# Ledger of designs, part 60: designed miniproteins, single chains, continued (2)

Each design is a single chain, and the fold is of that chain. pLDDT is the mean over its residues in the fold that is shown.

## One batch from the design tools (miniprotein)

Design m6062
Fold by ESMFold2-Fast:
Structure m6062 (fold): chain A 73 residues (1-73)
Amino acid sequence: HMAEAQELADRIAKRAKEAGASDLAVNAVRTTVLHYGKTKSPAEAARIAAEVSRQMGDNKTAEAAEELAKELE
């Protein structure tokens, strides 16, 4: 569901911003979750977002996404 992907993106973005992530990293995770949230489960979309964030060098966004993925299992 598109609404679930948007809610997931907002939840990860909020946690990442609270952790001090950059706006660029927050926007990248939103785009990743919205893209993969159409075809993957919420937990899997969050894990993919965490991996993308780590590859970009943003550990704060990666940690926020990974924590949320565990909560969704």
Scores: mean pLDDT 77

Design m6063
Fold by ESMFold2-Fast:
Structure m6063 (fold): chain A 97 residues (1-97)
Amino acid sequence: SNIDKELKSYGINPKDYTLSQRELLLSKTTPKQISINAMRAKLYHLSGDVEDAVKTAIELLKLIKPKSLDEAVNIGLGIGFTKSVAEKIYNEVSKTE
């Protein structure tokens, strides 16, 4: 399908996701400016896999290395986390060199 082809172009294996989850990753509800790792974090969050969503968001922030708490909060809010959760994730990333 066109959905599966587009997901593969982003390095996502469509077989790891249900049809509804594949549609959510490419849907208008997913911010277009979010990186591939942020899209995965949003999918885990929407699927109720909060632990995996948090782990993916931590890895995303380690790669991006946000320069401020406000930048990290904006990324977290874009994924669907609350400000409080985004601040906690940023603090964990900031403690690891």
Scores: mean pLDDT 66

Design m6064
Fold by ESMFold2-Fast:
Structure m6064 (fold): chain A 62 residues (1-62)
Amino acid sequence: SMEEEEKRKQEKELEEQIKEIDKQIAEIDAKLANTDDPIEQGVLAVERAVLQVVKKILLKKL
């Protein structure tokens, strides 16, 4: 049905968005592992926290 097709498209889009967020978090984790700058560490920690919240919201929609 059209509803089943739309649901599959929405689930796939959400899965792709979650995968992209996981990639961004991994990149932030790599930067955190390689920086001794406390200002950069603080900025990266905030960015990571925002991405984790967005991921949690998307996972609840899945």
Scores: mean pLDDT 87

Design m6065
Fold by ESMFold2-Fast:
Structure m6065 (fold): chain A 74 residues (1-74)
Amino acid sequence: SVVDLLISLGLLADDAQTLSDNLSDDDKEHLLTTGHIHLSPSVLRSLLSDESFSILVNHDVQKGVEDLKNAVFK
């Protein structure tokens, strides 16, 4: 589930549930298929603790950097 995925990334259980409850079905599908969160950082910051927010932002940034490296250094 989305909650289980978010907890596996290091989120607190309450924050993972809160985020899941606030995601649309399309956002949940996108997260489960790509591992990327389709919400703006401002929305995430309003829903999550600072700790959980930093974990998600760092994960999303790391994926973006990895994708860019793979595109450039093929």
Scores: mean pLDDT 69

Design m6066
Fold by ESMFold2-Fast:
Structure m6066 (fold): chain A 92 residues (1-92)
Amino acid sequence: EVEKKAEELEKEANQHGKAGRAALDRGDYDTAVEHFEKAVKLYKEAEKLKGKISENLPLAYRQLAIAYRGRGDTEKAEQYEAEADKVEKELK
């Protein structure tokens, strides 16, 4: 039950990740930020349900940081790079 709901959230997060990457490819940083923020939120919601960090969460944070740098928001970019590093260490 909980596993199925977490799986559905992770699938939705993966779709937002793909859409965000497509937006980055065309230089649409605002759209990329929206999609990657949604992906991070969904991965964290799945984590709360199953008690395990999503393997894709570090990549979502790194992509979000790239999108924020593209927008000129260096502070947010550095914040999400640090979150990616932290989550990656927790997965090991």
Scores: mean pLDDT 85

Design m6067
Fold by ESMFold2-Fast:
Structure m6067 (fold): chain A 115 residues (1-115)
Amino acid sequence: ERERLEAEIKRILEKGKELSTKVGKEMYEKTKPVLPEGVAQFAATAASSPVAAEANRKVGELYRQMGDDVLAERHFVAADLLEMAGEIGYSVVEEVDPELAKESVELGKKAAEEL
């Protein structure tokens, strides 16, 4: 049982890193030529943060199932901080291009469903 949960934690962390990197890079490259200098990174953050937050939330739940409340809490806090980073990224992009801000968050949320 514990070995199964540890394998699932590893899978989610690896997939979460892969997906967050992919959608962050995709949104950065898409927005870099059309957004003002420095704003494309916030679009990347708005896209990657939902994936990273969901991965941490799922990992926290698995650590809680294992009885490791300390690691569970750390991952839940990480998820909350990542959600805040994503909201900041969305807000910065929305001031310039509300449609690209929405697209960034929707891309990240869709990728999070693949975890």
Scores: mean pLDDT 91

Design m6068
Fold by ESMFold2-Fast:
Structure m6068 (fold): chain A 88 residues (1-88)
Amino acid sequence: TQMDQIRSIMRQIGSMIPSMQSYIDQQLQQMDTSSASDRMRISGQISTTVSYQVQTDPSISDDQKQQLRDMSQQIVDISVDMYQQSQS
């Protein structure tokens, strides 16, 4: 399912940035009980938080920065698709 794709990507982000793992776990739990519109909002917040972490964490390599931004955008894109399906 699309939620399984989001869970997979979020677990990968948490693995790549261990300092964010508790945040990612909390957001996943919130998304599981949220409406499609709230999932879109949460996905946007996750993307913003990942971008901030990428800019401020010196342990993240340049290659990982690109991967993390791409993954956070995928979460947003999937949540938008889910929202559009909920409107049908």
Scores: mean pLDDT 82

Design m6069
Fold by ESMFold2-Fast:
Structure m6069 (fold): chain A 68 residues (1-68)
Amino acid sequence: SMVEEIVEKLNEVDKYVKEGNIEKAKEALKEAEELFKKMDTSKLSVSTYVALKLRIIGARLDIELAEK
């Protein structure tokens, strides 16, 4: 599912941040955000939507902190 694809990309962000590969982390985050934007969120449970949104926000913050 598209939810599973987004989660896989967010897992890639976590991996690349831990490896110090900020360029690859940004690419994975961009792909996750593009998939989230294309997804029909009206078909998601509120809990799933909130979980994905918080995970994306967390990934952005991790990248920003790693760039400093």
Scores: mean pLDDT 85

Design m6070
Fold by ESMFold2-Fast:
Structure m6070 (fold): chain A 72 residues (1-72)
Amino acid sequence: MRERLRAAMEEGIDNPTEERLARLRELLRQERATPEEVVAGEAARMARAGVPREEIRARLEAAIDEYVAALE
């Protein structure tokens, strides 16, 4: 799980397209967004806003660790 969420974060940072954000908005509207989609979408949103990669990683890794701990 942790590895999948980290991969989703990196994908969002590397490919922060408007299409990815539109997809996340649609999935959230339909209540069908997966944790990976939420993480990738948040990473993409922050990257598009000009947040440095290291800061995005720090913020989302803390959230990922908390989420994974809650599942164990």
Scores: mean pLDDT 77

Design m6071
Fold by ESMFold2-Fast:
Structure m6071 (fold): chain A 87 residues (1-87)
Amino acid sequence: SMEDLKKLLDLLEQVGALLYLAVLEGWSLEEIKARLDAFAERAKAELPQFAELIDAVRDRLIAALERGPEAARAEAVRIMQEVASLA
C-alpha cells in the first residue's frame, strides 16, 4: 500500500541518517554492520510484508560498506531513489 511504502521510505531515511552519523563519528565497519543488522530486524518486525526487500537492502548496504561508510551512504541514497520510483 502507499502507507506501507511511505513507512519503508521513512525507514530508509533513518538508515541514511545512521550512515551519515557513522561517517561523522568515525564508527568502525563492524559497529556499522551490527547497527544495520539490528535496524533490518526492527524494520522486518514493523513491515513483515517487505521482509525480502529489507534483507536485500541490508545485503546491498553491507556489500557497499566493504568499500567504506561513504560508499554505503551513497548506496542508501540509490536504494531510496529506486524505492521512491515504485510509487
Scores: mean pLDDT 84

Design m6072
Fold by ESMFold2-Fast:
Structure m6072 (fold): chain A 75 residues (1-75)
Amino acid sequence: MREQIEADLERARKLVNELKSETDPEKAEKLYQEAADLLYRYQPPNSETDLIPLEVERALLLIEAAVAYNAVKRK
């Protein structure tokens, strides 16, 4: 499971980076939905200390994706 979470986070990071440079609202929506789907698929275990860094990265990527997508929507 850990390896799957890491792979999903890496994929999501690439999508968020693409989203940050996107100016087309339709393309931005697709990038945001794909990244959000990967990030929301992760359900953090209640007391898994080893996964805290991955959970923090997931939360930060979700915020970055939302900010980038909203920036496109405002244009």
Scores: mean pLDDT 71

Design m6073
Fold by ESMFold2-Fast:
Structure m6073 (fold): chain A 91 residues (1-91)
Amino acid sequence: AEVEEILRAAGLTREEFEEFLEREREKAVEYILKVLLEDEEKGKEIAAEMEKVRARVAAAKAAGLPAAQVPPLEAQEAAIKAFEEAKKKAE
């Protein structure tokens, strides 16, 4: 599998990679929320946008839509690819 090849090349297990992505995503979200809370107006807009994305993903799953039609998967794939390139450059 494509993801497994990337993980092997990086010397990571799937579990370690997912844990790393979850931690990095959590830290990034926390940092963004902290920055946006200093701008009350912008913070409200972003919070509303994130809620819309969550609702769309939940609705898509409930409707049984193919994963390929869910935009957050494209963002996740892009994040995985960016991590792979960053890891390769760090070597």
Scores: mean pLDDT 55

Design m6074
Fold by ESMFold2-Fast:
Structure m6074 (fold): chain A 79 residues (1-79)
Amino acid sequence: SRAERVADAQAFLEKLPAQVAKALETMDEKEKKILELEAEAQREIARLIIENPDMPEAELEARVRRLEAELEAKVAEIK
C-alpha cells in the first residue's frame, strides 16, 4: 500500500547512516566514494517516495530510472 511504502522509506532513511558507516570501515577511498554516491541515490529515492506519496507509479519509475542513470555516470567518473 501507499502508506506501507512511505513507512518503509522512512525506516530505511533512519537506518541508512549507521549502515553506511559500518560498510565504510574496511573500504578503500574509491570504494568509499562509490558507496557514498549509492547511499545518496537511495536517500533521494526514499525522499521522492515520502514527499510525493500520491505520485503515479509510472512517474515514480521514470524518476528512479533518471536517478539510477545519474548515479551510473558519477560512478563511471570515479572508476
Scores: mean pLDDT 82

Design m6075
Fold by ESMFold2-Fast:
Structure m6075 (fold): chain A 91 residues (1-91)
Amino acid sequence: MEALEEIKKLLEEAIQAVRSGDRDKAIEYVRKAIELVEKADLPPELKEGILSDFREAIEALRSGDYEKAIIHLERALALIDNYIKQLEKEK
């Protein structure tokens, strides 16, 4: 749970950086989120889905497509948020 909340916070910070036009900061936050996701104990299919959205977001940021970057970051955030909600239902 702790790692998932950190990843969520990094994604929210990345989205804010994109909205403020700070591409390098946004990429930095996404890269930190990738490292945490790779180390997190997540179902393999969920992990691959999140990492795929992060990869697409970085590629969009590098190409200057900030709208596409936000879409992929918001999709990853939704996947994480949904998984957190599923874990809460198990307790």
Scores: mean pLDDT 83

Design m6076
Fold by ESMFold2-Fast:
Structure m6076 (fold): chain A 78 residues (1-78)
Amino acid sequence: EEELIKEIADYLASKLTPGAFRELAKYYEKQGLKDIAEAFRRAAEGDTEALVEALKLMKENPKTRKHFEEMIEYVKEK
């Protein structure tokens, strides 16, 4: 749900550095996932709304849904 995505975004913003978000952007850009890569790049610059957008894009795309689910499991364990 939307509340869960925002909770994950807040957790990631508090835990990861801007450098980590830039590395995620490069990773997804290399895989041809331009929209997700751009959203993470903007998140690296402090755009919290872009981080929520990146997570929604990951959930919607079948190629990244597994990564999104793994990220949820990681956050729930903490």
Scores: mean pLDDT 78

Design m6077
Fold by ESMFold2-Fast:
Structure m6077 (fold): chain A 65 residues (1-65)
Amino acid sequence: MLEKLKKLYEELVKIEGVGERQAGQVVALVEEGKSLEEIREYMINKLGLSEEQAEKAVEIVEKLL
């Protein structure tokens, strides 16, 4: 894993209610070059994250990548 993607994973798992599996899936979507909008939609609709959790995760992605 690239150093930036490792840091992204570490920051995502710190979000309350975001598990290691969900964080890993978000990192995979970033590696695939998915847009922030697509990542947010996936987190809510496929990973079962709340809007608040998804917004925090998107902010972390924006700051690191």
Scores: mean pLDDT 81

Design m6078
Fold by ESMFold2-Fast:
Structure m6078 (fold): chain A 72 residues (1-72)
Amino acid sequence: DAEEAADRAGTAVAVGVGSGRVSVEEAGRIVQSHGGKPGKDAVEAAQQAGAVGLRSAEAGRAILEEIQARGV
């Protein structure tokens, strides 16, 4: 489900950046590698991850997995 994948990817990016486990720049690179755009802060990074997930559930899950691999 693309909506579920989008929500999970966005939440993981928001938590990862907000907790300091992932930098805004690193989250931007992960999102860009899956066809998204970088964000200037945690909110924009999460929104871009969510937008990727809405277009592709597979890409959203890939973003989630990369963020979770960093201990988020």
Scores: mean pLDDT 81

Design m6079
Fold by ESMFold2-Fast:
Structure m6079 (fold): chain A 77 residues (1-77)
Amino acid sequence: VSMDELDAESELVGEAVRLSLNPEDLETRFKIVKLNYKLGLPGGAEEAEKLAKELEEPRRSEALEISKGLRELGKKK
């Protein structure tokens, strides 16, 4: 575990708290999706795919790529 991963985990927790207060906040949801990708959390793939349907380009394409990348990570042990 790198220091960068530890920082990303702390940021993810903070953003998750913000999302619990404002579940419809697309900016917070997108930030969580990017943090899931940085941390390689395969569970984030479904959220990234769902969020892509609500986002405008270029963020939509970015969310779809994150979803695809996380699914590929989830195929490995």
Scores: mean pLDDT 74

Design m6080
Fold by ESMFold2-Fast:
Structure m6080 (fold): chain A 86 residues (1-86)
Amino acid sequence: MVTVSVNGEVLTPDKTLKVGQNITIEAYSETQPAIVDLVDENGNTLESFLVKPGETVKKSFTLAPGKYKIRVHVGSEITDYPFEVV
């Protein structure tokens, strides 16, 4: 299982979190390697990073206001977690 949070708030696929322009993305993968992408509203990948099994990765960004998603790849599964920068 993979957990993704922004500024300490856990993201879910069914809820859009609203955040300020300075964000910290934290990703944890329990048992499988995961690729975590930061994607803009047009589908452009701004950043991509690997999370190894049992690893927590933290990355900080300053983003323009707009709609974003964290896209998590675990094996063949892709999950999108929306958030909005206000």
Scores: mean pLDDT 86

Design m6081
Fold by ESMFold2-Fast:
Structure m6081 (fold): chain A 80 residues (1-80)
Amino acid sequence: MKLSPEQQKDVDEALGDMILSVTRLAVSQLPDTPEVKALGQQALEHARLSAEALKNGDYDSALKHMQLSNKYLDEAEKVG
């Protein structure tokens, strides 16, 4: 069902903020090694891009960046 433009904007902004906050928390819990830190920074950057894409209504880009963020977090766990 199609939300009103105002409702859709509020939901997209809230989801973007939540994705970024959750990713920041996950990155903060990673081991403090140079390799893991670099992967964590990549995960955070892709989470930020996903949040921006959501705010712009670009759901395809948002999903792709969210998937990349999760991939970098998974790689950080395997290296740490």
Scores: mean pLDDT 81

Design m6082
Fold by ESMFold2-Fast:
Structure m6082 (fold): chain A 91 residues (1-91)
Amino acid sequence: SQLELQRVQNLLKLLDDLEDAIKKQDKDSALSIISQIKDFVLKNFSSSPYKNQILALLDEIENLVNNGNYEEALKKLNDLKNFIKKGSSLF
């Protein structure tokens, strides 16, 4: 549906903003954006079978950012973005 496509597009935009923050090594912005993404997922994907996997990957990214491991955080974020793009027809 159009609403599902819009939700997926909005999620991908937030993930793009997170990618930019991680590439800049802006810890405060990255953590703020992760919090926004988690809130967005909980509100907009509550019934999705992929919700828990998305949240788990966000928790991993948050931990890596908190530890200053931006390279691994970027890798995990790209894995998450690919997971969402591949599964977007299933949301």
Scores: mean pLDDT 84

Design m6083
Fold by ESMFold2-Fast:
Structure m6083 (fold): chain A 57 residues (1-57)
Amino acid sequence: AKLVDNLVAAFYAKDSNATLRYAFELKKQYREEAAEVIRQLPLSDKDKEALLSLVPS
């Protein structure tokens, strides 16, 4: 989805403000499933853990 693509792009661009904004939107849209959406991405475990730490509980 475009939201997930924007989150990943902002993360690798090291744009912390954009990354946090997209992480909040991901949690708002997917709720309890937001973490699973990130875990299904074709990324390294290290990058997945970094993104998971930004998703609000």
Scores: mean pLDDT 78

Design m6084
Fold by ESMFold2-Fast:
Structure m6084 (fold): chain A 72 residues (1-72)
Amino acid sequence: DFLNRLLALSPLDVKILNYIIEKGKATPEELAKELGISRATVKKHLDRLVEEGLIEEDPENPGVYRLNEKAL
């Protein structure tokens, strides 16, 4: 359930999703810079959001993340 997944998000997950929504896409490097955290921490949260089906890695651009079409 999309809504239940969304409601279970941490504040950091929400910031990452808001960035992707506003910009259309994001890289771990961009998110690390904007949020002031390490790339490793960002990647860990991105991996969780992909597992939850909220975002996906762009198949044409490895390392670029966008909203999952099934979530839109």
Scores: mean pLDDT 78

Design m6085
Fold by ESMFold2-Fast:
Structure m6085 (fold): chain A 76 residues (1-76)
Amino acid sequence: MKNEEFEFEVKLALVLIGKSVLKIYLQNNKTPLSEELQAKLEEVDKILEKENLTKEDVEEAYKILKESFEKLKKAE
């Protein structure tokens, strides 16, 4: 039980950190992907605004952020 709670908290922390990093990066860097990645940040925000945030919601937000960073890496 506590191990699943810990995993949830760690993934949520990584989502919050990743969101902040991506937001700061987009504010300081103009890329052809800026509009697409801004839309992905909005998708993550919408997930995090849910009243009953589930493990599945956190995993979806984590996946969106991971894919966003992978797209940035491939664009250069």
Scores: mean pLDDT 79

Design m6086
Fold by ESMFold2-Fast:
Structure m6086 (fold): chain A 75 residues (1-75)
Amino acid sequence: DALLEEAGRLAALGVELIRQSKGENGEENRKKGRELLEKALELVRKAKTPEQAEKGRELLKRTEDTLLEEAERER
């Protein structure tokens, strides 16, 4: 579905920006990454079918796992 494909794209880009936040412009990249993740979650919330909802939950889990890994790595 185009909606879930876009959500996945935004989530991947958001995660990448957050991971790049350890260098120059880190704060700006982190803010933009979070904005993209928020947009991805909004698209997931628009899921109308059980299949879309399931894929949305998988996307959310992957996003949360990546943010946890990034937070632990920066410690």
Scores: mean pLDDT 70

Design m6087
Fold by ESMFold2-Fast:
Structure m6087 (fold): chain A 70 residues (1-70)
Amino acid sequence: MVEEALAEAEAMLAAGASPRDAIGLLVTRLHEAGLEDLAQKVLEASSDAIRAGNGEEALAAARRAVEEYL
């Protein structure tokens, strides 16, 4: 589930979606799975990269947050 959500976010970025939209989808998927604390950590970890428009850094930060939590 979490790896599938990360893969969806990566695919969105590859298709030209904004980092905000891609990470927003990931956060939504984590909320739907009941992983509220992880969703918050992902959003916090990726927020600076999202504001900078850096999708690769946003995804990398999200992936690090997931690995640290699990």
Scores: mean pLDDT 84

Design m6088
Fold by ESMFold2-Fast:
Structure m6088 (fold): chain A 98 residues (1-98)
Amino acid sequence: SAVELLGEYSKKLAEKLNITKKPPPGTAYEVEDIEDIEKALAGVILNALKNYNENKATGNDPGLLKLFKEVVGEEKFEKLLEEAKTLTIEDIKEKVKF
């Protein structure tokens, strides 16, 4: 599914970016483990895809989406753009477990 693809490729992107540090305990950004970081990144990518769909006319892709497209390839990126129109952050929270 598109949610599974977002999870899988967000994990690969986190590895590419060396995102390995947890936020400090007791902050508003607290995550219990690395799986929460990967899930949070999937949510960020989903929002970026939604914003790109809304603002295609502005011509500037966020650097994160360019890197994400390089990781997933053009065909899967276009599929995820289409699926992002209907996916919600709640779908990421409920269906993406790492």
Scores: mean pLDDT 61

Design m6089
Fold by ESMFold2-Fast:
Structure m6089 (fold): chain A 67 residues (1-67)
Amino acid sequence: MSAREHAERVLEQLKPYISEQDLEDLRRVAERAIELGASEGGVDHLLGRPVGGGGLIDAARISLKAR
């Protein structure tokens, strides 16, 4: 279970909620985080933050990850 594979799954789920440009931006951020050794949790935190996605579902995910 790689962080890269997880990032691709999350980005696919976000595609209906954001534009292609925003999707590419988030993809680049996630890819860089993985290169720095980020775990699946680190990727979720980056992609789930309101500034990137702006979705209520993303806000709920961030709240859950706050543990």
Scores: mean pLDDT 59

Design m6090
Fold by ESMFold2-Fast:
Structure m6090 (fold): chain A 77 residues (1-77)
Amino acid sequence: SAVEEVLAQAEALREKMREAGVPEEEIERKLELLLAQRLAALEEEGRVTEAEAEELRRHVSEEALALLERARELEAA
């Protein structure tokens, strides 16, 4: 599924960042933003159901989602 692909990509990126010596706090912050961006793209493309979108949202803070939505609104203006 698209959700499984995104989560697998996030996990692969997590491992690469750990190997590169990136601090765990920074890894989690970057992954939250990546997941929020991927979720927004998948919803725009109509490639996820509401249940799949909720699954991805469980891995992303509301703050990260709000920041991404604000950025998209500013780009659209």
Scores: mean pLDDT 72

Design m6091
Fold by ESMFold2-Fast:
Structure m6091 (fold): chain A 90 residues (1-90)
Amino acid sequence: MSVEELISQLKALLDKIKSSTDIEQQKEYLKEAIYLLKELSEKKLSESELETILKIVQEIISSVTDPALFPEVQELNKEATKLEEIYEKQ
């Protein structure tokens, strides 16, 4: 899967998280977002691609208000931080 396709899927997950009223569905979407960030960590990213990814991740984190989802939010933030660190070392 291309970086563009992975970013598009991440944007779709943001929209699904924002529109979902079901905590269990939001949890699954967060897990999918975490998986996409892990896939992105194996790709060579441009600066603009990294900035786009980080903006989407911050919007996802800001959209989650239920404390029951904080473990998944914490994992998502951890994967985003790892992605930034990998980019810096490239």
Scores: mean pLDDT 83

Design m6092
Fold by ESMFold2-Fast:
Structure m6092 (fold): chain A 99 residues (1-99)
Amino acid sequence: MSKEELLAKLRELLERLRELLEKSTDPLAKRLARQLIEVVEKVLANEDLTVEQLEEVLELTERALELLEELEKSTDVLKRIGLAVDIIGLILEIEQILK
């Protein structure tokens, strides 16, 4: 993918994350969505990222959004903890790419 296509897809995911944050009644999902929004906004503000780094961020962000949607649908406490830990891990991986 081109850098322009990757940035466009990341902006689409950011819009989906903002919609999740607005519509969700789950305090944990809202908190994690806010953290993911903040890190994706940092990615979009960073003009020095390579195409390869943007591709990795896109994959990590897509996976984190899938897990957030699964978290919202889950009522099992242990499953919710596991999903939250996995989402945090993905956010930390995106932060590492930014450094």
Scores: mean pLDDT 89

Design m6093
Fold by ESMFold2-Fast:
Structure m6093 (fold): chain A 80 residues (1-80)
Amino acid sequence: IIELLRELIEKIRELKPGTLIGDQIVANLSIAIFEVKRAKTEEEARSIALKSLKGNQLLAKSHGDKETAALLEEAIKKIE
C-alpha cells in the first residue's frame, strides 16, 4: 500500500508539475501514507488508503482533472 501511494504521488507530480490541484492531492496522499504507517492492521491500512484515494478522485473530478482522476481510479482498483 505505501509503495503504491508513493508511486502514485510521483506520477501525479510528473503529470501536474507546479499546479495547485496536483500539489493539494500530493499533500493529501502524503498524509494518507503517514496514517497508513500508523495503522495497526492491514485491513485498517487498506481502509485508510481507499478513503483517501476516493476522496482525492472526487477532488480531481470536481476540478475537471480527468487524467489525475484516472490514475487515482487505477490505484483504487489495485487496493480493492
Scores: mean pLDDT 80

Design m6094
Fold by ESMFold2-Fast:
Structure m6094 (fold): chain A 76 residues (1-76)
Amino acid sequence: SAAEKALEAGLKELKRLKEEGASNEEMAAVAAITFKNVSNLTGDKFADEMAQYLSENRDLSADEAIELVEEAAKHL
Protein backbone atom coordinates (compact mmCIF):
# COMPACT_ATOMS: atom_id res chain seq x y z
CA SER A 1 0.00 0.00 0.00
CA ALA A 2 0.98 3.68 -0.30
CA ALA A 3 1.13 3.93 3.52
CA GLU A 4 3.47 0.92 3.76
CA LYS A 5 5.75 2.48 1.11
CA ALA A 6 5.76 5.80 2.99
CA LEU A 7 6.70 4.04 6.25
CA GLU A 8 9.39 1.96 4.47
CA ALA A 9 10.87 5.09 2.84
CA GLY A 10 10.85 6.95 6.18
CA LEU A 11 12.43 4.01 8.03
CA LYS A 12 15.16 3.67 5.37
CA GLU A 13 15.93 7.41 5.65
CA LEU A 14 16.00 7.24 9.49
CA LYS A 15 18.44 4.30 9.44
CA ARG A 16 20.67 6.14 6.93
CA LEU A 17 20.65 9.33 9.03
CA LYS A 18 21.51 7.38 12.21
CA GLU A 19 24.53 5.81 10.45
CA GLU A 20 25.61 9.34 9.41
CA GLY A 21 25.38 10.59 13.02
CA ALA A 22 22.31 12.80 12.62
CA SER A 23 21.03 14.64 15.71
CA ASN A 24 18.06 13.46 17.80
CA GLU A 25 16.20 16.59 16.60
CA GLU A 26 16.77 15.71 12.91
CA MET A 27 15.70 12.10 13.51
CA ALA A 28 12.49 13.22 15.28
CA ALA A 29 11.75 15.66 12.42
CA VAL A 30 12.08 12.90 9.77
CA ALA A 31 9.89 10.55 11.85
CA ALA A 32 7.27 13.34 12.18
CA ILE A 33 7.30 13.90 8.39
CA THR A 34 6.94 10.12 7.86
CA PHE A 35 3.86 9.93 10.12
CA LYS A 36 2.40 13.08 8.49
CA ASN A 37 2.78 11.46 5.05
CA VAL A 38 0.97 8.33 6.34
CA SER A 39 -1.79 10.53 7.85
CA ASN A 40 -2.21 12.41 4.55
CA LEU A 41 -2.47 9.12 2.60
CA THR A 42 -4.79 7.21 5.01
CA GLY A 43 -6.59 9.74 7.24
CA ASP A 44 -5.23 7.72 10.18
CA LYS A 45 -5.74 9.72 13.39
CA PHE A 46 -2.94 7.92 15.26
CA ALA A 47 -0.42 8.82 12.53
CA ASP A 48 -1.54 12.48 12.70
CA GLU A 49 -1.18 12.53 16.50
CA MET A 50 2.29 10.90 16.29
CA ALA A 51 3.42 13.51 13.75
CA GLN A 52 2.32 16.28 16.15
CA TYR A 53 3.96 14.56 19.16
CA LEU A 54 7.32 14.14 17.36
CA SER A 55 7.22 17.77 16.14
CA GLU A 56 6.86 18.90 19.80
CA ASN A 57 9.25 16.32 21.36
CA ARG A 58 12.40 16.64 19.24
CA ASP A 59 14.63 15.44 22.12
CA LEU A 60 13.65 11.77 21.60
CA SER A 61 16.62 9.49 20.93
CA ALA A 62 17.37 8.30 17.40
CA ASP A 63 16.57 4.72 18.48
CA GLU A 64 13.21 5.79 19.96
CA ALA A 65 12.26 7.58 16.71
CA ILE A 66 13.18 4.48 14.65
CA GLU A 67 11.25 2.18 17.06
CA LEU A 68 8.08 4.30 16.73
CA VAL A 69 8.13 4.07 12.92
CA GLU A 70 8.96 0.32 12.98
CA GLU A 71 6.08 -0.35 15.40
CA ALA A 72 3.64 1.65 13.23
CA ALA A 73 4.74 -0.36 10.15
CA LYS A 74 3.71 -3.61 11.91
CA HIS A 75 0.13 -2.32 12.38
CA LEU A 76 -0.62 -0.52 9.05
Scores: mean pLDDT 80

Design m6095
Fold by ESMFold2-Fast:
Structure m6095 (fold): chain A 87 residues (1-87)
Amino acid sequence: SVDDLIEEAKKELRELMESLGVPEELIEEAIKTFEEIVKNNASDEEIAKKLSELGKKLEEAGVPEDDIKRIITVMLEKIDEVRKAME
């Protein structure tokens, strides 16, 4: 189901960010951002804005650029998977 796909994506995002040493507060924010995007049918413009804001917070917290790119790439892949499952 779409709900099962969302829950698995949230788990995978958490595990990735924990493995990269991301602070728990930012992991929670990233997961909430992902959930908001997929459940509220966010536009491509809204997705770009939310992920840019998240990326900036990760940068300010000292997360390396390559790790931020990986996190954002995985989030975009999971958003695309959920969107395709809803179509």
Scores: mean pLDDT 87

Design m6096
Fold by ESMFold2-Fast:
Structure m6096 (fold): chain A 65 residues (1-65)
Amino acid sequence: MTEEQKEKAIEKARRLAKELAEKLEKETGLKPTYKVEQLDEEHLRVTIKAGDLELEEVVPLKELV
């Protein structure tokens, strides 16, 4: 995987996290926050919080390229 492919994958993960956060806001009426962190060379951690609700998911970079 090239560095450019990694950047595009991270950008796509942030976009998906934003979409999930917006969906959660619509369903709960609470303002969400989201965070995307690189865990290792092949995985990202996505965390979404809305009030008392917290969702955490590990996403393989290869699924985003």
Scores: mean pLDDT 77

Design m6097
Fold by ESMFold2-Fast:
Structure m6097 (fold): chain A 63 residues (1-63)
Amino acid sequence: MTPEEVAIQALATEANISPEEVRKRIEEGKPIEVAGELYTKEDFERIVKAVENGFAHLAEQRA
């Protein structure tokens, strides 16, 4: 599983949409709404970097 796939799955779950819909929105440069906040392609890239740098550590800190 790639960091990008993990980020897509997380956003899909939080936004209550399909992972395919997340991919399409990112491809088209459309924002994704999560809990009233708009996540842009740039925000998505930051999430992917966070996953790359230590998804396991981030999950541990959240739990």
Scores: mean pLDDT 73

